Designed miniproteins, single chains, continued (5). Designs and how they scored, part 20

Each design is a single chain, and the fold is of that chain. pLDDT is the mean over its residues in the fold that is shown.

## One batch from the design tools (miniprotein)

Design m16670
Fold by ESMFold2-Fast:
Structure m16670 (fold): chain A 88 residues (1-88)
Amino acid sequence: SQVQELLQEAIGLVEELIAASTDPRTIATLESLKILLEEALEATDPSEIRSLLQSAITLMNQMIEEKLIPEEKANELLELLNQILELT
């Protein structure tokens, strides 16, 4: 489905951010984000997918506020997560 394709794309972007990061706190937070997105990919209920995406968006907003990741990459990922949420 388009939702699964976009979730895979989002996971790929998170993996790129993990690879580019050297700060253990940033890496740990990105790994938590990746787990939420992987759980959303495995979820069968649209309500569960929406809940996991909302949690991922909340975590993303916290990372943006704390300036843990580059603004350009943060906005790219956040736009993608919002697109997935609109499709669910």
Scores: mean pLDDT 86

Design m16671
Fold by ESMFold2-Fast:
Structure m16671 (fold): chain A 94 residues (1-94)
Amino acid sequence: SAILEELEALNKEKMAELEKILEEALANPERLRELLEELYEKMIEAAREILEKMYEAGLLTEEEYEEGLKAIEELEKNKEASLERAEAAVRKKI
């Protein structure tokens, strides 16, 4: 279906952007926290865009859409703790 192809293309584009930021973070350990924060913000933005597009396409009920918005809000609230865990995990791999 056309909408699934559009969503797949959007996901592929966003994943490529996230991978590039992660590669920059791994290459520049002194900028790791800054780049991980950019990565986290881009992930939240991508999640919102995908959720909105799915809802507008009629793939989600109003309840499912509201649940998705709440999940994204929880990610935003837990940003600092998530970044701290991510930084520790990435530094362990370097």
Scores: mean pLDDT 78

Design m16672
Fold by ESMFold2-Fast:
Structure m16672 (fold): chain A 78 residues (1-78)
Amino acid sequence: LADAARRAGDAFVEELEKAGVSPEALQIARETRDKMAAAASREEVAQAFASGVKRLLDLGVPQETVERAARAAGEALA
């Protein structure tokens, strides 16, 4: 679980970096990655991820950009 969650978090951050989001958005993505990697269960990984997605959307990151990053994370988790 921890290794898969870490890879998913890394993929999430990488896609947001490629999209050229703000330093503030990248900080949120990195915090989300770290929380996912530290999670003790699949439920906690999902909660950390959902929280991170919400924070990015609240910051004004385009929905399409967040969805692309979320898909990359999901693929890495598989």
Scores: mean pLDDT 81

Design m16673
Fold by ESMFold2-Fast:
Parts: sequence; C-alpha cells; structure tokens
Structure m16673 (fold): chain A 59 residues (1-59)
Amino acid sequence: LRAAIARALRGTPLTARQAIRWFQRLAGLEDDGVADAATRAALARFPLSVAEFVAMITG
C-alpha cells in the first residue's frame, strides 16, 4: 500500500479528504471523501485506521 501511494501521488500534496477519495476509488467505493463504515472496513483489511492512512498520505 505505501509503495502504491508513493507511486500514484508522486509527492503531490493532498488533503485528508483527497486521500480518502483516492482510496475509495481504488477500493471501488463511493468517492465522497467521507470515512464511512465501508471505507473503515476496507482500510481495516490493510490493518489501517483512517487516522493512520491519512498520516501516511499527508504527513
């Protein structure tokens, strides 16, 4: 996941909402940028919380 994020974003600064939307599109979910139950469940498969995922993307 970290390598895929680095490659896809190539140092582009993202907000938390943009990071969540990117993941939702990758997971085949509605890309509204809201960390709903489906988004949290999908992230849990990578044993990541929403906060941990956002930190990986935004710093």
Scores: mean pLDDT 72

Design m16674
Fold by ESMFold2-Fast:
Structure m16674 (fold): chain A 70 residues (1-70)
Amino acid sequence: KLSNEEFKELGLKAREVMIENKVPEEKRIEFEDELNELQEKGPMTLEEFKEVLKKYLSDEEIEKLFSLPV
C-alpha cells in the first residue's frame, strides 16, 4: 500500500506528465478529484493508483512516469 507521501509524490508526477502530454485542464481536474476521493477512503495500492492513471494516460506514459528518478 502507498504511504500518504508516496501517493502525493506520484500524484504530482502524474500531473506533470499530463501537462507535458497536453492533457486538457478539465481532465487533469477530474484526475485530481478521483485521487482525492480515493485518498479519503484510505490507503490504496500501487495497482489501484495505476488503474486511475489508465483513464488519463497511456500504458507507455504510465511506465515512463514510474521510471523517472525521484
Scores: mean pLDDT 74

Design m16675
Fold by ESMFold2-Fast:
Structure m16675 (fold): chain A 65 residues (1-65)
Amino acid sequence: MDKELRERAERAIRYAREAGFDEVRVEDGKIYLKKTTETVEQQTAFEIVAASTTAEGLELGEVEF
């Protein structure tokens, strides 16, 4: 939990930097990304998103790792 959560948080930070997010928040095993400019419009690594599939674009609403 603590160890895995921390590793997933690091992946989220890396993803946020690549996707151009401004803020990353981790709560209850969920990772939230915030950006007020443009949303991600590319197929990102779904390994970072636990409950997602190969979606067209990740939504800024909720991201699970």
Scores: mean pLDDT 52

Design m16676
Fold by ESMFold2-Fast:
Structure m16676 (fold): chain A 63 residues (1-63)
Amino acid sequence: MEKILIKNGAGRKGLERAKELAEQGHHVTIVDKNPGGLVHARKELREKGLTNFSVALDAKAAE
């Protein structure tokens, strides 16, 4: 298992990449400055049956 960071991962393309990598058994960390987008990304990954992921708000980019 590798740990993979996806920046701007709350967007459609980033979320699709996150799903692919998580399905391969990697632990995926999705980072974005949009908290609503992160909530949506978490829901989509959970609906896909994935548990090997984390979401993180890029607070520094929002300051």
Scores: mean pLDDT 75

Design m16677
Fold by ESMFold2-Fast:
Structure m16677 (fold): chain A 87 residues (1-87)
Amino acid sequence: SKENLEKAKEYLEKAAEAEDLEEALEYLLKAQEHLEKAEADPEKHKELMLEVQEAIKRFHEALLARWPGEGEKRLTELDDEYAAKKA
């Protein structure tokens, strides 16, 4: 839904303003969760959905630039935790 895409954008803004890596990752995960809810209905708001997907990708790259070693490690750990919860 459009509401989920707008919430994903809000969480990405909060992640960008986060003071530490863990806070940034918490908001990034919330943005990803809202994007997944929007992706359940792919015929609605395709352009906004693509914008949010690209914004998450760019933020991922920005996070790695801000915390090169620790950011990569934590993102990998979170991907593993998310996959485990989905299984």
Scores: mean pLDDT 74

Design m16678
Fold by ESMFold2-Fast:
Structure m16678 (fold): chain A 112 residues (1-112)
Amino acid sequence: SAAAEALYAKGLELFRKGDFEGAAKAYKEALKASGDPNNPVLLSNLAKAYAALGDLEKAEELVEKAEKAAGKDNPVVLIARGEVLQAKGDDEGALADFRKALEAAGMKAIEL
């Protein structure tokens, strides 16, 4: 919906500015406005916001929900999981997920 898209855009802007608490709130409001509690893009961005806030347990829970909705190899989910792993100190796991996300994005660019 237009309302969900506007709230998502607001969340992205707040995250870019380092307002991770504001970003998390905007993403939660976008999730409600979307009518889809399992929206993998919104869940993935919410997970990144919680990881940035240091709430790694909540971030991991949100990544698991996003994986169930879109699959673990979805590029958006891979980036979010990578950022959560990096916040947990698993730099090797984070790098593996970021590499997989880049490969998936590269394939989409070739298809276009």
Scores: mean pLDDT 87

Design m16679
Fold by ESMFold2-Fast:
Structure m16679 (fold): chain A 68 residues (1-68)
Amino acid sequence: ADPVKQAVARHELMTLFGLSEAEAEEIIALVQAGRLDEARALLRRLAKERGIDLSEEQIDGILAGIAA
Protein backbone atom coordinates (compact mmCIF):
# COMPACT_ATOMS: atom_id res chain seq x y z
CA ALA A 1 0.00 0.00 0.00
CA ASP A 2 2.97 2.38 0.62
CA PRO A 3 4.88 2.74 -2.70
CA VAL A 4 7.95 4.32 -1.00
CA LYS A 5 8.28 1.44 1.49
CA GLN A 6 7.79 -1.06 -1.35
CA ALA A 7 10.48 0.68 -3.45
CA VAL A 8 12.91 0.59 -0.48
CA ALA A 9 12.16 -3.11 0.19
CA ARG A 10 12.61 -3.96 -3.52
CA HIS A 11 15.94 -2.08 -3.65
CA GLU A 12 17.22 -3.77 -0.45
CA LEU A 13 16.25 -7.27 -1.67
CA MET A 14 18.06 -6.61 -4.97
CA THR A 15 21.13 -4.95 -3.40
CA LEU A 16 21.66 -7.10 -0.26
CA PHE A 17 20.61 -10.51 -1.66
CA GLY A 18 21.23 -10.11 -5.41
CA LEU A 19 17.59 -10.80 -6.33
CA SER A 20 16.17 -9.67 -9.66
CA GLU A 21 13.48 -6.96 -9.70
CA ALA A 22 10.86 -9.60 -10.60
CA GLU A 23 11.95 -11.88 -7.70
CA ALA A 24 11.86 -8.96 -5.23
CA GLU A 25 8.42 -7.87 -6.50
CA GLU A 26 7.10 -11.46 -6.10
CA ILE A 27 8.20 -11.56 -2.43
CA ILE A 28 6.60 -8.13 -1.79
CA ALA A 29 3.36 -9.25 -3.51
CA LEU A 30 3.20 -12.43 -1.38
CA VAL A 31 3.68 -10.39 1.83
CA GLN A 32 0.96 -7.92 0.79
CA ALA A 33 -1.40 -10.84 0.00
CA GLY A 34 -0.82 -12.22 3.54
CA ARG A 35 0.91 -15.30 2.07
CA LEU A 36 3.73 -15.08 4.61
CA ASP A 37 4.67 -18.78 4.59
CA GLU A 38 5.15 -18.65 0.79
CA ALA A 39 7.09 -15.36 1.03
CA ARG A 40 9.36 -16.87 3.72
CA ALA A 41 9.99 -20.03 1.66
CA LEU A 42 10.69 -18.03 -1.53
CA LEU A 43 13.09 -15.59 0.20
CA ARG A 44 14.97 -18.49 1.85
CA ARG A 45 15.28 -20.35 -1.48
CA LEU A 46 16.37 -17.33 -3.54
CA ALA A 47 18.93 -16.19 -0.92
CA LYS A 48 20.37 -19.75 -0.78
CA GLU A 49 20.71 -19.74 -4.59
CA ARG A 50 22.89 -16.59 -4.17
CA GLY A 51 25.01 -18.23 -1.43
CA ILE A 52 23.34 -16.34 1.41
CA ASP A 53 22.30 -18.38 4.47
CA LEU A 54 19.53 -16.50 6.30
CA SER A 55 18.28 -17.49 9.76
CA GLU A 56 14.53 -17.69 10.43
CA GLU A 57 14.88 -14.58 12.63
CA GLN A 58 16.53 -12.65 9.75
CA ILE A 59 13.83 -13.78 7.30
CA ASP A 60 11.05 -12.77 9.73
CA GLY A 61 12.70 -9.35 10.25
CA ILE A 62 12.92 -8.74 6.50
CA LEU A 63 9.27 -9.76 5.92
CA ALA A 64 8.11 -7.61 8.87
CA GLY A 65 9.89 -4.62 7.30
CA ILE A 66 8.08 -5.21 3.99
CA ALA A 67 4.69 -5.59 5.76
CA ALA A 68 5.08 -2.42 7.90
Scores: mean pLDDT 80

Design m16680
Fold by ESMFold2-Fast:
Structure m16680 (fold): chain A 95 residues (1-95)
Amino acid sequence: SPRSQALKLLQQLLEQLGKLSEDDPELMEVVEEFSYRLQQVLIDNRSSSTEDLLKEIIDVLEETLERIKTLPESPKKRKAIELIEQTIEQLKQIQ
């Protein structure tokens, strides 16, 4: 289903961001906040339409992206930005 496709993409993103942030405390804090906010969105949207769920997930991802952009420049920061942008694009293609 579109909902299960979205959840799979988010699980893959969280795994990749988790590994990437292991040795970066500032990035780890942003990733942990993102994970928490994502869990709240999923709880709040248990009975919502897939369209409403996807919209809120994309909003949280875009806010997380902006926060990561404020962190000091590093290869990990650039990779985190790339992963989030790719995930947003993939989520926008879910019908």
Scores: mean pLDDT 88

Design m16681
Fold by ESMFold2-Fast:
Structure m16681 (fold): chain A 76 residues (1-76)
Amino acid sequence: PREVDPKELEVLKEVQALLQAGKRTEAAIKAAEYLLEQGVDPETVARELVEAGEFEAARRLLEKVGAPEEVRERIL
């Protein structure tokens, strides 16, 4: 079991609150931004969002990181 970073707990609480409010896209973006902050590859995070059906979150994430059109076409 990994020790949970206090910031990770804060992000998890925010994601849970957004999900309870029905803000799925916002929750997905919040979680994705945290993963990017931890050094996870943006393409990997975007693919996970697409797999989860969160296409708008994946699109906004790739746009935010400045992904080229070729990368967006490959993932979306």
Scores: mean pLDDT 76

Design m16682
Fold by ESMFold2-Fast:
Structure m16682 (fold): chain A 64 residues (1-64)
Amino acid sequence: MSKEELRKEVEEDASRLLAEATTPEQRAAIDNLKTSVLDLIDQGKLDEAKDHWRVGSRLLRERL
């Protein structure tokens, strides 16, 4: 997966999670995770970014 492909996947997944969010705290958690993952992508740490998004988004879905 390229840097651009991973970034697009994360942004699309984050948009879906934000659509399900009903509280400001849920939205903040999703935005914070997205920002951290996109920062890892910008640093070229694609494997770390992918793992961080996978684990973090799973935990967030369990809270929604």
Scores: mean pLDDT 82

Design m16683
Fold by ESMFold2-Fast:
Structure m16683 (fold): chain A 73 residues (1-73)
Amino acid sequence: SADEELAKNALEAAENVIKWLESKKNPTEDEIEIAKEQIEKVEELVKKTDPKLPETQKAKEAIEKAKELVEKK
């Protein structure tokens, strides 16, 4: 379904943000701002997904991990 595709896309986007942040030992202020913007966009996608989907729950968990990585700067 479209909701399943959206949830999978949100999860993939969140995981990509995590991977990108983990690849950056010393991110610039601009890179941190880009990461924050991407996290916000993924959160908006997750709000539009079915909360009962496993991918939606995983996307939420990935978003929280990405936020923690940003806070460690």
Scores: mean pLDDT 82

Design m16684
Fold by ESMFold2-Fast:
Structure m16684 (fold): chain A 89 residues (1-89)
Amino acid sequence: MLVLKSSSAVTTNSPVGTITSEATAPEGQDVQFVWLDQSGKVVKSETLPSQATNTATVSTSDPSATTYREFASAGGDVREQTVKVTLLP
């Protein structure tokens, strides 16, 4: 069964930050990660082996781009997480 680990909130003090996530899939299955911005545009898509760390680069210079959605899929299972990026002063 697919299990998604992800950050529920990310804080950054630069106009460019990173979000990291990890997923565990059944043996022999890779995980496809898709990151969407607040408008639903795909900002990153990558296929990684189970338990590998996925990293997405995000911009906080645009106030409209403060929330990101992640989808992880393996073997017909799909998991979703929403991540809020907050820029520190």
Scores: mean pLDDT 71

Design m16685
Fold by ESMFold2-Fast:
Structure m16685 (fold): chain A 74 residues (1-74)
Amino acid sequence: MSLKEIIDRVGHSAGLRAASAVLTGLLNGDPQKGVEEGRKALEQAAKDGKLDPSDVDGALDDIVRAVTDTLRRS
């Protein structure tokens, strides 16, 4: 359940893009924008056959949780 494990599972390109988007959104005070951009990265990976479409929601939730836990704000 580490961020590294999630990125390794969904693929480095998609996982890193999603994690970076979520982190950037949180740091800029726009977490919704970050989650939306992260979802797009994971949906693109699923469309490209790199990730199971049924895993998109779970992977996004895991990334949001891992990034939030790392920043530890409330």
Scores: mean pLDDT 76

Design m16686
Fold by ESMFold2-Fast:
Structure m16686 (fold): chain A 92 residues (1-92)
Amino acid sequence: MAEEYFEKALKAAEAGDLETAEEYAKKALEELVKAGELEKAAEYAAEAAGALAYTLASKVVPDEEAKEIAEKVREEALATYKASAAAIKAAA
């Protein structure tokens, strides 16, 4: 379910269809949040952020640099989203 939506989001992002990518990413995250899988939702959100960063960076920098930027964005996003997930769990 959520994994299938996330796969579709990544495929759309790779094709440059950012609007479809956002729609499927939102559906994947909504399913994970409803299931109470906030940590997994954070991981999926970080992967989506990294994929978007790669798509944008690859237009202006060489592939090696685009991959490095994407990985850095993914790691920073993962830390932020995990902290947000922990705060939500603590408040619930």
Scores: mean pLDDT 76

Design m16687
Fold by ESMFold2-Fast:
Structure m16687 (fold): chain A 76 residues (1-76)
Amino acid sequence: MKKQLENEIEIGILAIKAAVIFRYEHPDVHKELIAKAPSIKTNIDGFQEMLELGKKAGNKEVIEYATRALELEQQL
């Protein structure tokens, strides 16, 4: 239980970091993510979308954060 909570907190922090990068450094990509938000029903779907948008933006930090979050989600 404690390890699961720690993983969930890390996933949340990674999501916030990726969203902040998109908002301030890639505003066009951020608008695309917002437009896709109603179709995102799970954390896995959300991070897969962040990974694809991170690749499109060429932002290494977003790619790393989304990849790490997907790895943690698969361990829950």
Scores: mean pLDDT 78

Design m16688
Fold by ESMFold2-Fast:
Structure m16688 (fold): chain A 57 residues (1-57)
Amino acid sequence: MDLSPVLQDPELRAVLLALRETGGDIEATAARMGIPVEKVRELVAKIEELAGPLPFL
């Protein structure tokens, strides 16, 4: 998986790091970042579109 395009976007990078720390828990990631669960799911979809499926989801 090439994460380079994801790591260049500060919003996508922040979501990726939060997902790694929560083990892929969308609800815990949303709470940690202070954003809605729907926004986390949208950002995860963007990451998967750019880099392929996330191995921890």
Scores: mean pLDDT 76

Design m16689
Fold by ESMFold2-Fast:
Structure m16689 (fold): chain A 88 residues (1-88)
Amino acid sequence: SMEKAKELLERFKKLVETDLEGLKKLAEEGKVSLEEVEQAKKVFEGNSEKALEELKKLKAPQELLEEHEKLREEALKEFEELIEKLKK
């Protein structure tokens, strides 16, 4: 259903935003290592794949699949920016 697909995507977006915000705060406080951020990125990639599979099972319209892809790309960019910051 469209409503269920939309709710799933909104929930996934909130979880990703919360996790990234928390990770950035821990990095600012010197409480997270490069390896931990790389592991968090790997976990995110797996969760993103699972979310996409669920959206496809729900027959989500193309617009929601495109929104998921954009969210994935933006989150991966933020992970990479944090990884580069921690390498310095």
Scores: mean pLDDT 87

Design m16690
Fold by ESMFold2-Fast:
Structure m16690 (fold): chain A 82 residues (1-82)
Amino acid sequence: SASKTKEKLNQLIELAQGLLQQGRAVPGSEWRDVVDRILKGETADELLEKYKDAPPLTPEERQRLQQIIDSAKVDLETIEKA
């Protein structure tokens, strides 16, 4: 449903913003698993705790996280609730 989609997009945005604030990366090979966990109802806070000791963000990873935030925000703005 659109309501559940909005919730998942908000959790994805919170995760990406939290990773930027922590300065820690999710390995590229693990992003599919991370997204799947959010889709299954895991929270951004749980995933941020998992990656708190991950390697520092590279400039490329920082750009990728910002792209994820920007894309998810566009999707949220596009989803109209009737």
Scores: mean pLDDT 79

Design m16691
Fold by ESMFold2-Fast:
Structure m16691 (fold): chain A 95 residues (1-95)
Amino acid sequence: EALRLLNSAGFLVLVAEVLVARGDYREAARQVEAAVEAIERALELGLEPDDYLLKLLERAIRLAEEVARNGDEETAERARETKRRAEELLKRATP
């Protein structure tokens, strides 16, 4: 289950990157949020953080920042919360 969640998060980050490139910030915000939630759940299930997971969180943080800069007010607020959550997870995952 944990590996399935990590694989899902990786796919969601890729989709969000494409959406950001197309200027679809509203949908990108939803995909990044879902990716961060999947990573958080994978860690809660005992997945040991590795370089891939840490890099995926870094990508999610960059995407959330881009969405927060370019999205409408509601989208930007969602993205800022997602970024905060991803940064917290990254800090906890780095011993």
Scores: mean pLDDT 86

Design m16692
Fold by ESMFold2-Fast:
Structure m16692 (fold): chain A 96 residues (1-96)
Amino acid sequence: MGSIPQEEFDLEVELGVLEIQLAVEKVAFERAIKNKDIDALKQTIEDLKRIESQFEELAKRARELGYEDIAAQSEKMATEAKNLRDKAEKALKEFE
């Protein structure tokens, strides 16, 4: 029995914030597709690149500190961000 280390808690909070940001981008993507909004798709692609990089960095930090569950979840979320970006880039090419 021990308290959660502050470092682990901080990583869990960062993961949760990034997951919320990814969820917002999923909604933004769907709206941009519905409206054929090229500028919104370009913005979503840039935001998803940033979110992917932040998940990858979080996964690396968590793994180096021994927080394997946080690292694995962060890697999974980075993959979801990449997959959504790939869909956004494909849609952008079809609208241009």
Scores: mean pLDDT 87

Design m16693
Fold by ESMFold2-Fast:
Structure m16693 (fold): chain A 107 residues (1-107)
Amino acid sequence: TQEKLEKLKKEAKEVSEKLDKLVKEAVDALEAGDIEAALKKVEELEELIRELKEKGVITEESAEEALKALEEAKEAIKAGDIVKAKEALLEVVGAVEDGFRKRLLSL
């Protein structure tokens, strides 16, 4: 259990850094009015969430919540609703953090 806990903590830290970077880049693109760049970052986030689900780093339920929030973000970006898009991106972060927390508690 200790080895699994240490591995999961390391993976979570690396994931949090990647997630924060992609979210920041998406938000920066939105604030610059670069809709195409923002959508590309959302797609990169979607790939990251699918990878985390497949590797079991987060729960399946949390991955589905994150993917739903990313879909909401894509629709908001396409509609030009920057505030709603940012809110949806924050929901993605929360879902990933919750999924990681639940995985830690299961060890």
Scores: mean pLDDT 83

Design m16694
Fold by ESMFold2-Fast:
Structure m16694 (fold): chain A 125 residues (1-125)
Amino acid sequence: SSLQENLNLALQAIRENPGATLEEILSKLSEENQEKINELIDWIKSKLKELTGGLLSDEEAEELVLQILELTVEILEGKMSMEEALQRFDDWLLSRGVTDPERRKLLLEAAKKVMEELLSLYNSL
């Protein structure tokens, strides 16, 4: 399936399961739809690792994926701007113990670029 189809499935699954973990969301889906969403997750993880120069472990990148997708949903629903989404992401990083300003700046820049690419991908439908 296309990355665009995978994005639509992921965004719909997140909208239908507010506050759920990725594991909980995936467990409710067919095997085919789980595979499609995992392809998107792997793409986002790879992009985050590339944008951060390999700073992130696979586990750290996976935690960021859910936050990025949830914020992308809120932007697409008109509930917040990109600037507001980045502020929420920074607040989340601080709550997770990411207190180093340089690391937070790098992660915010990476998250912004990924969200911009996801929004572009969605709008190319």
Scores: mean pLDDT 85

Design m16695
Fold by ESMFold2-Fast:
Structure m16695 (fold): chain A 66 residues (1-66)
Amino acid sequence: GPAARAAAGRETRRYLLAAGVPERQAEGVAQLIEQGFSGAQVRQLALAQGLPEELAERAGRLADRG
């Protein structure tokens, strides 16, 4: 539900920021998760924004748990 997606987005944003991803990109990925995009879609969009594959894959997994 929306609360689970919001929690997943916040966790993803914190993870990406800790990994050195710029705030703008981290926030963009978090918003995709909060909007209910699938893990596969979040992974693809994160890669398109220039995120490393490992970080994009983690963000996709977190999206699928929301």
Scores: mean pLDDT 85

Design m16696
Fold by ESMFold2-Fast:
Structure m16696 (fold): chain A 74 residues (1-74)
Amino acid sequence: MADLGAFLRHFAARFREVLARVEAVRGPGALEETRQALLRLAREGVDALDAGTPVEEVLAAFDRRLAALLERLT
């Protein structure tokens, strides 16, 4: 539970930040696309944790994919 909790806290903070940034740059019309992309990243992270991937590796992979997503969306 500790690893899942750490990932979910990290995800929740990034989710709020990313939605606010995308809305500021692209307007509210991009929010649904952004939410769907973020939820896919969350699922990938949860699946990796369930498969036994260390939380540090999951967080690093999430941050890399999130950076790439932000470059595409902003």
Scores: mean pLDDT 81

Design m16697
Fold by ESMFold2-Fast:
Structure m16697 (fold): chain A 55 residues (1-55)
Amino acid sequence: MSREERLAAGKEIIREGLANNEPWSVIAARLRALGLTDEEMKEAYHEVLTEEAAA
């Protein structure tokens, strides 16, 4: 899986987790299982929050 594919998949996991009111520890565990680095998790989270703030 490429970095771009991991970030896209990670953003979907974050969106679904937030929509379901999942705790961050559960969301982060899924992101780690997908192979995201700490920096990639942080980037994906900021992008999701920016998209939510624009809605």
Scores: mean pLDDT 79

Design m16698
Fold by ESMFold2-Fast:
Structure m16698 (fold): chain A 79 residues (1-79)
Amino acid sequence: DEIDALVDRFFNTPLDTVESAKEALRLLKELIEKDALSRDQLEVLREALRNKLKVEKDPELKKILEEMLTLVEKKLSSL
């Protein structure tokens, strides 16, 4: 359905450019507002973001990834 399509779009959005990461952040905010992500999905996403941040050198992209990680960690702490 529409929420499943948003989840698929988010996980298929690359985090390798500033523009793609901005789109991923926008989709993540919408999915969090809709409670569309499970605890398991949030935990997998947290690890993926942590791993990406370990190797990312672009400061603008790093800032977006850090904002995404903060949102995921905040949502996990509220569950």
Scores: mean pLDDT 86

Design m16699
Fold by ESMFold2-Fast:
Structure m16699 (fold): chain A 74 residues (1-74)
Amino acid sequence: SEEEKLYREIIDKIAKVFEEGINQGKSLEEIYEAIRKLLQEEIDKVKGKYPDVAKRLEEMLKNLEKQYEEIKKK
């Protein structure tokens, strides 16, 4: 579906940001902030037309924030 294609394209974009960050020697914090910002921007773009895609991305963002806070605790 168009929604599945859009979701896949967004996930691929996130994966590319992560890989490029690692390859450029960016810190985990810098990579986390870049992906967090990208997810929020994509959510804001799609939430009006594709609310189910936005909800799925919001869940991903919450999980990312939770995982980062756990890593940050030593």
Scores: mean pLDDT 84

Design m16700
Fold by ESMFold2-Fast:
Structure m16700 (fold): chain A 108 residues (1-108)
Amino acid sequence: MIKDSEIDELVKKVDKDGDGKLDPEEFALLFEELGIDRPDAAEIWARADKDGDGVLDYDEFKELLRLLGVNYDDITVEGLFALADKDKDGVIDAKEFIELLARLMRKV
């Protein structure tokens, strides 16, 4: 299981400005830090984050997973979104998304 300290270090590396938002370049850096070879990561984030606010609502999160080639059922996607959305504001910020992705990548 990934440690909270590892997540905090990853957040500091990826969210350089500390605004709690991800831009396409920061999202690409996240994939690089996780060891995922995904040269289109910046384009994927830009397509998923349709309003460009740097956070994901449920529909944008579901689209992001589809663009990444992840095909989960609606119940699994809803469960993952609820797990990531810790403050219950209906959006996933940079830290919540980084925590979710890091946990998914190390859960083998």
Scores: mean pLDDT 73

Design m16701
Fold by ESMFold2-Fast:
Structure m16701 (fold): chain A 100 residues (1-100)
Amino acid sequence: MGSLHREAIERALARIPEEDRERAEIILRGLAYLAENPNATVEDLQKLGVSERLAKALLEYHKKGYVHSVEEAMKIPGIGRRTAEIIYTYEQALLELVNS
């Protein structure tokens, strides 16, 4: 699992604009951790550098499962457009790797 999620992060980062990369690295670190640790808490994500507000939003995304669009991701409380775009980009990269 660690290798697959690491490659998904690298592919997602390559597709994300440079101006959003610092934000993306934090979000993708949280998403990869949740994929390997499904019982992770807000406090566990905060230890990875994720803010409390963002950690709560990522936990709600993780419970909901995959989204079908950026607009669907934006319906999750605490997820704005930029965060939704990063999540969806990671999700697409992960699905490409699983289907290869």
Scores: mean pLDDT 81

Design m16702
Fold by ESMFold2-Fast:
Structure m16702 (fold): chain A 97 residues (1-97)
Amino acid sequence: MFKELVEKLVEELKKMKEAKSREELLEHAEKILEILSEILELLENTPDPEKRKEMVKLIKEGFEKAGFKLDESMSEEEMITLLKTQKEYLELLLKES
């Protein structure tokens, strides 16, 4: 289930990167925002540190598959901060549209 959610995120990130119009870009940005919000909610509602580590690992692998260069030394906390920053960026992008 969580792996499928990360796979959807990767697909939408690739589509956003390949978007040829503003409308197409915003459509995929909106979907990414929804997926990121769900991922962050699931992470916050997962108190088990081992399960949370597995979730963060899946997210890192997903971003790398989408062509994003991640620092291998990134901690769980740094990864969560990155996701929150991306969410804020997408919210700003959609608000300014």
Scores: mean pLDDT 80

Design m16703
Fold by ESMFold2-Fast:
Structure m16703 (fold): chain A 69 residues (1-69)
Amino acid sequence: MERKLRAMRIAAENTREYSLARVEKDPSAAPTMINMNELTLKGAELVGDQEGARIAREGLEEMRARAEA
């Protein structure tokens, strides 16, 4: 029952961590990483995973802030 939601949340967390690490090493990758997290957010919303969507949104906010620095 809750296993599906946990799997989606873990996927969102992994995507966020990967994206932030990638942008830290290569700031020029920020637009691509932002797009990837937007797709992750839409996926979580389609499945109804509110926590996964929140994690993806937080990752997007952090990457946008770093890209503008």
Scores: mean pLDDT 74

Design m16704
Fold by ESMFold2-Fast:
Structure m16704 (fold): chain A 92 residues (1-92)
Amino acid sequence: PRRVITDADIERGVANTRELLLAMDPAQQASVALSMARSAEAEGLPEELVEGFRELAEEFRRTDDPARREELVERAVELVRESLLLLKERDS
């Protein structure tokens, strides 16, 4: 029994991330994005992904516009997808 990251696992992770972030206030969204940046750094993912999550954390903290927050959630979801795809490639 080998643990393999599948495309279904990636889509589930992406869907769960979107649902979680949409249920949170901006301060919690910023905290989660910063936590994702730390996880990406700990996993040795590219600096561009780590910085992307850090930039999202700052944008979530500064944004009061609901439409802009939804846009930021989708950017976070795409960074999560990229991170999971890189982890899948590393394990393959």
Scores: mean pLDDT 81

